# Designed miniproteins, single chains: the designs that were tried, part 108

Each design is a single chain, and the fold is of that chain. pLDDT is the mean over its residues in the fold that is shown.

## One batch from the design tools (miniprotein)

Design m3990
Fold by ESMFold2-Fast:
Structure m3990 (fold): chain A 88 residues (1-88)
Amino acid sequence: MKEIEEDPVFLVFKALQALHNGDLDTAEALLDKAIEKAGKPSLFELLVRGRLALQRGDRETALKYFQEAYDLNPDSPLARGGLEEAQA
């Protein structure tokens, strides 16, 4: 069976959980692992990376990730909302 702990989607969910708990270093490590396994970032990965950057006060990095997410899916309210928050 495929190991669920190494599933990119599961890794992103764990990263979001770490963000919610304020564990930013763990969140970043899990997101980096997710990209390594997937070969490229998903919309969900980009959104969580944007939130991580905002929580670190890095608005420029957050804008980059939310812009990439918006470019993948312009209908995403989370990508649009993230762009607005990063510009505020």
Scores: mean pLDDT 80

Design m3991
Fold by ESMFold2-Fast:
Structure m3991 (fold): chain A 74 residues (1-74)
Amino acid sequence: DTLIQQLSDPNPSIRALAARRLGDIGDPRSIDPLGRVMRYDPSPVVRRGAEGALRRIGGPRSDRIIRDYRRQRR
């Protein structure tokens, strides 16, 4: 998927847009890639975008990834 590949783009604006579009689509295949972006992306804007996308996709797998991330922040 082109959008999932764009989550690894060198341009943070492209990564942020890809995260938002994946959240709009709600494709479960994007859950694990978005989880990695949320945890490890150097841009705080991109990380927040990935978290927002995971919330919009929803479901137990997305909820677990967000919950685990929130535990690690504190």
Scores: mean pLDDT 81

Design m3992
Fold by ESMFold2-Fast:
Structure m3992 (fold): chain A 60 residues (1-60)
Amino acid sequence: PSRLALALAQHDTGLSPAQARALLRAVREGDEAAIRRLAEEAGISVKTARGVGEGLLRLS
């Protein structure tokens, strides 16, 4: 979806759309372990991953 592409471009994190959807779900559920795992897989900080997930949640 275009909303995912725009959100990913704003953060330049290298996250795929699938990783972005997983991150949105983890943030929505408050799954701290999943947020950390996704951040490690993408090579970004947990803080950056949380920010991306919160941004995606606002677009949903």
Scores: mean pLDDT 73

Design m3993
Fold by ESMFold2-Fast:
Structure m3993 (fold): chain A 66 residues (1-66)
Amino acid sequence: SAEEEELLRQFEGALALAAERAAALAGDPEGLATLREGVRLYTAAIAEQLSEEDRRRLEERAAAVM
């Protein structure tokens, strides 16, 4: 649906930002752990709003970036 496409687009943008922040936090293990936990929680929240097919795609994209 259009709503699922929009959620996936927003998720891709959030993953790109998270990847940049992870690189900046390479010397800060506590900050990196906090960022990764935030990405995990956000991914789970978005997945709850998606069909089973799009949920798998979302999880694959998250794993590829982090």
Scores: mean pLDDT 78

Design m3994
Fold by ESMFold2-Fast:
Structure m3994 (fold): chain A 62 residues (1-62)
Amino acid sequence: MLEELRKALEEGDLLRAAELAALLANEYPEVAKKVSDASFPQSPEEAKKTLEELLKAVEKEK
């Protein structure tokens, strides 16, 4: 799952990255909060940055 999220972010597939982040939210409450914040970004660039921070936070937790 983390590798798939990383690949989606590298490919610029923000929709796929958001779906994978939402699945991770079931295992990590901290991720759930960040996913909620990412659901209403002001721009695609902001959404990508938030998802990249989510990936980094989950990798640190594991």
Scores: mean pLDDT 67

Design m3995
Fold by ESMFold2-Fast:
Structure m3995 (fold): chain A 92 residues (1-92)
Amino acid sequence: SELEKEIGEKLALYLEKKGDKKVAEIIRKAGEEQKEPDEEELKFLEKYEEEKKKEYEELKKKNNSEEFEEEKRKELEEEYEKAKKEVEEKKK
């Protein structure tokens, strides 16, 4: 189907981006020339599912990191305000 071709092409591009050019070439060739994936192609599709899961996990980690950075910024801002207030108290 068209969808299987699209998935194969996307998987190939993803693996190529990862530096696995040889694996990407095999997947692309299989997707273009074969209607049904062979056993090796099925194993690579399983690997794609695992890579997708890892990508999602990395995205979650990045989101948590950004939230952590925002909390750190807020903490730094509060420390700065506290220091300012302490200086003003000494001026009184």
Scores: mean pLDDT 58

Design m3996
Fold by ESMFold2-Fast:
Structure m3996 (fold): chain A 63 residues (1-63)
Amino acid sequence: ADIYFNEGKKLFKEGKLDLAKEKYEEAIKLDPKYNEAWYNLGKVLDALGKKEEARKYYELAKE
């Protein structure tokens, strides 16, 4: 999970939002309780203009 999460952070900083989303989704698949990955996936969706989807992932990150 941590490896995919760190790859996602790097891709997000590079502006590769689609690839960052993929890596965060992989991290969550391995660890569904990775709250920070849910939060960062929300940030990616917000950056893509998908505010409603981002809100759902921010809410999941609180659990």
Scores: mean pLDDT 80

Design m3997
Fold by ESMFold2-Fast:
Parts: structure tokens; sequence; C-alpha cells
Structure m3997 (fold): chain A 73 residues (1-73)
């Protein structure tokens, strides 16, 4: 779990999200997938919406969501 959180956090920081917000989002997504059994597709959708709400552009948000899906496979 923690390794997955750190990998997601790294991708979010590279996309321009501040480290504290990136960590919080990464933990929420990892928990949704690993603990609550939410599908990879749904987790990626949740991530894209969170990034858009933070002001990340749509193209970057889509690419980050795709890369996070690869981490869950």
Amino acid sequence: MEELVEEIEKLLVEAGVDPETARKIARQLATAYLVRGISVERVAEMLKQSLLNLGVDEETAEKVAERVKELFE
C-alpha cells in the first residue's frame, strides 16, 4: 500500500500538484482500490476529476490517470 501511495504521489507532483495534496489524493485512491475494491477504471475517473478540480489541464489529467491505471495492473 505505502509503495503504491508513493508512486501515485510522485506522478501527481510531476503533474504540478503540491506534495501535501498529492499525498492525500494518493492515499485516498490507494485506499479506494485496495481496501474498498473500487475498480481501476473508477479510481482513474476519480483521479482525473480531482486533478481538474485542482486546475490541472485535461490532457495532463488524462495522461496521469492512465499512468496510475498502469500502476494498479
Scores: mean pLDDT 80

Design m3998
Fold by ESMFold2-Fast:
Structure m3998 (fold): chain A 88 residues (1-88)
Amino acid sequence: SEVEEAEERFKKAAEEALKEAERLKKIDPELGEAVLSAVKGLIENYEKALEEAKKGTEEKALEVAKRIEEGMKGLAERIRKLAEELEA
């Protein structure tokens, strides 16, 4: 289903955000640990939002899945940029 495909894309984006946070932790352990904790909390909240949306229409679930995917991708990009700036 389109919802399952979007959820898998969200999971991949979440894995990328966690990977970037772990890289940041190697550069700045204190900041990286704080960011990693924040990313894990956001993933949990996004998963809860998607499960709630699944109780409604498939169209709404797909909308939420796409939104949380984009949110995670944006977060991963911001963490990567922060790490690059700290290594400069």
Scores: mean pLDDT 88

Design m3999
Fold by ESMFold2-Fast:
Structure m3999 (fold): chain A 55 residues (1-55)
Amino acid sequence: AEEYRRLARLLQERGDYETALAALEMAEGIEEGKDLPPEVKERVEALLREARERL
């Protein structure tokens, strides 16, 4: 959860608001123990991998 929040802040600072929002949604899901659909998890992880390459 904390890792995703940290990434979201860095992404916001770089102007990548769409990926930052996805990271925040993932962090919230983890913190609340929500059962996110596998497709959503895969999409968020793909976006975060691409964002890490751009950071």
Scores: mean pLDDT 69

Design m4000
Fold by ESMFold2-Fast:
Structure m4000 (fold): chain A 90 residues (1-90)
Amino acid sequence: AKPEEVAKKLNEALEVYGKSVKVPVSVLQAATKAMLQVKLDNPQADKDALVEAAKKAGVPAKHHANMAEYVQNLTEGKDKAFIKGVLDNL
C-alpha cells in the first residue's frame, strides 16, 4: 500500500478509535506521529519505547499498550522510507 493511502486510513481509524475510547483525536494523532518518529530514528526501538512516546503525548495509561502494539505492527518489516511517508502524510 502507498504510504499516503495508509496515512489517510490511519487518520480515519484514529478518529473512530478516539470517539470509542473518549480520547481527543488530536492526542492520538500526536502520539502516533511521536511513535512513528521513534521507529524512524531507531528501527530497533521496542514496544516499551513506543509506550513511553504515547505517554509523553498524553494518551491515558489504559490505552498505551494498544497504541504501541498498533504502531509496532504497522512498522514491522517496513523500511524507513515507508515510515517517513506515513508520518509526513498524517
Scores: mean pLDDT 85

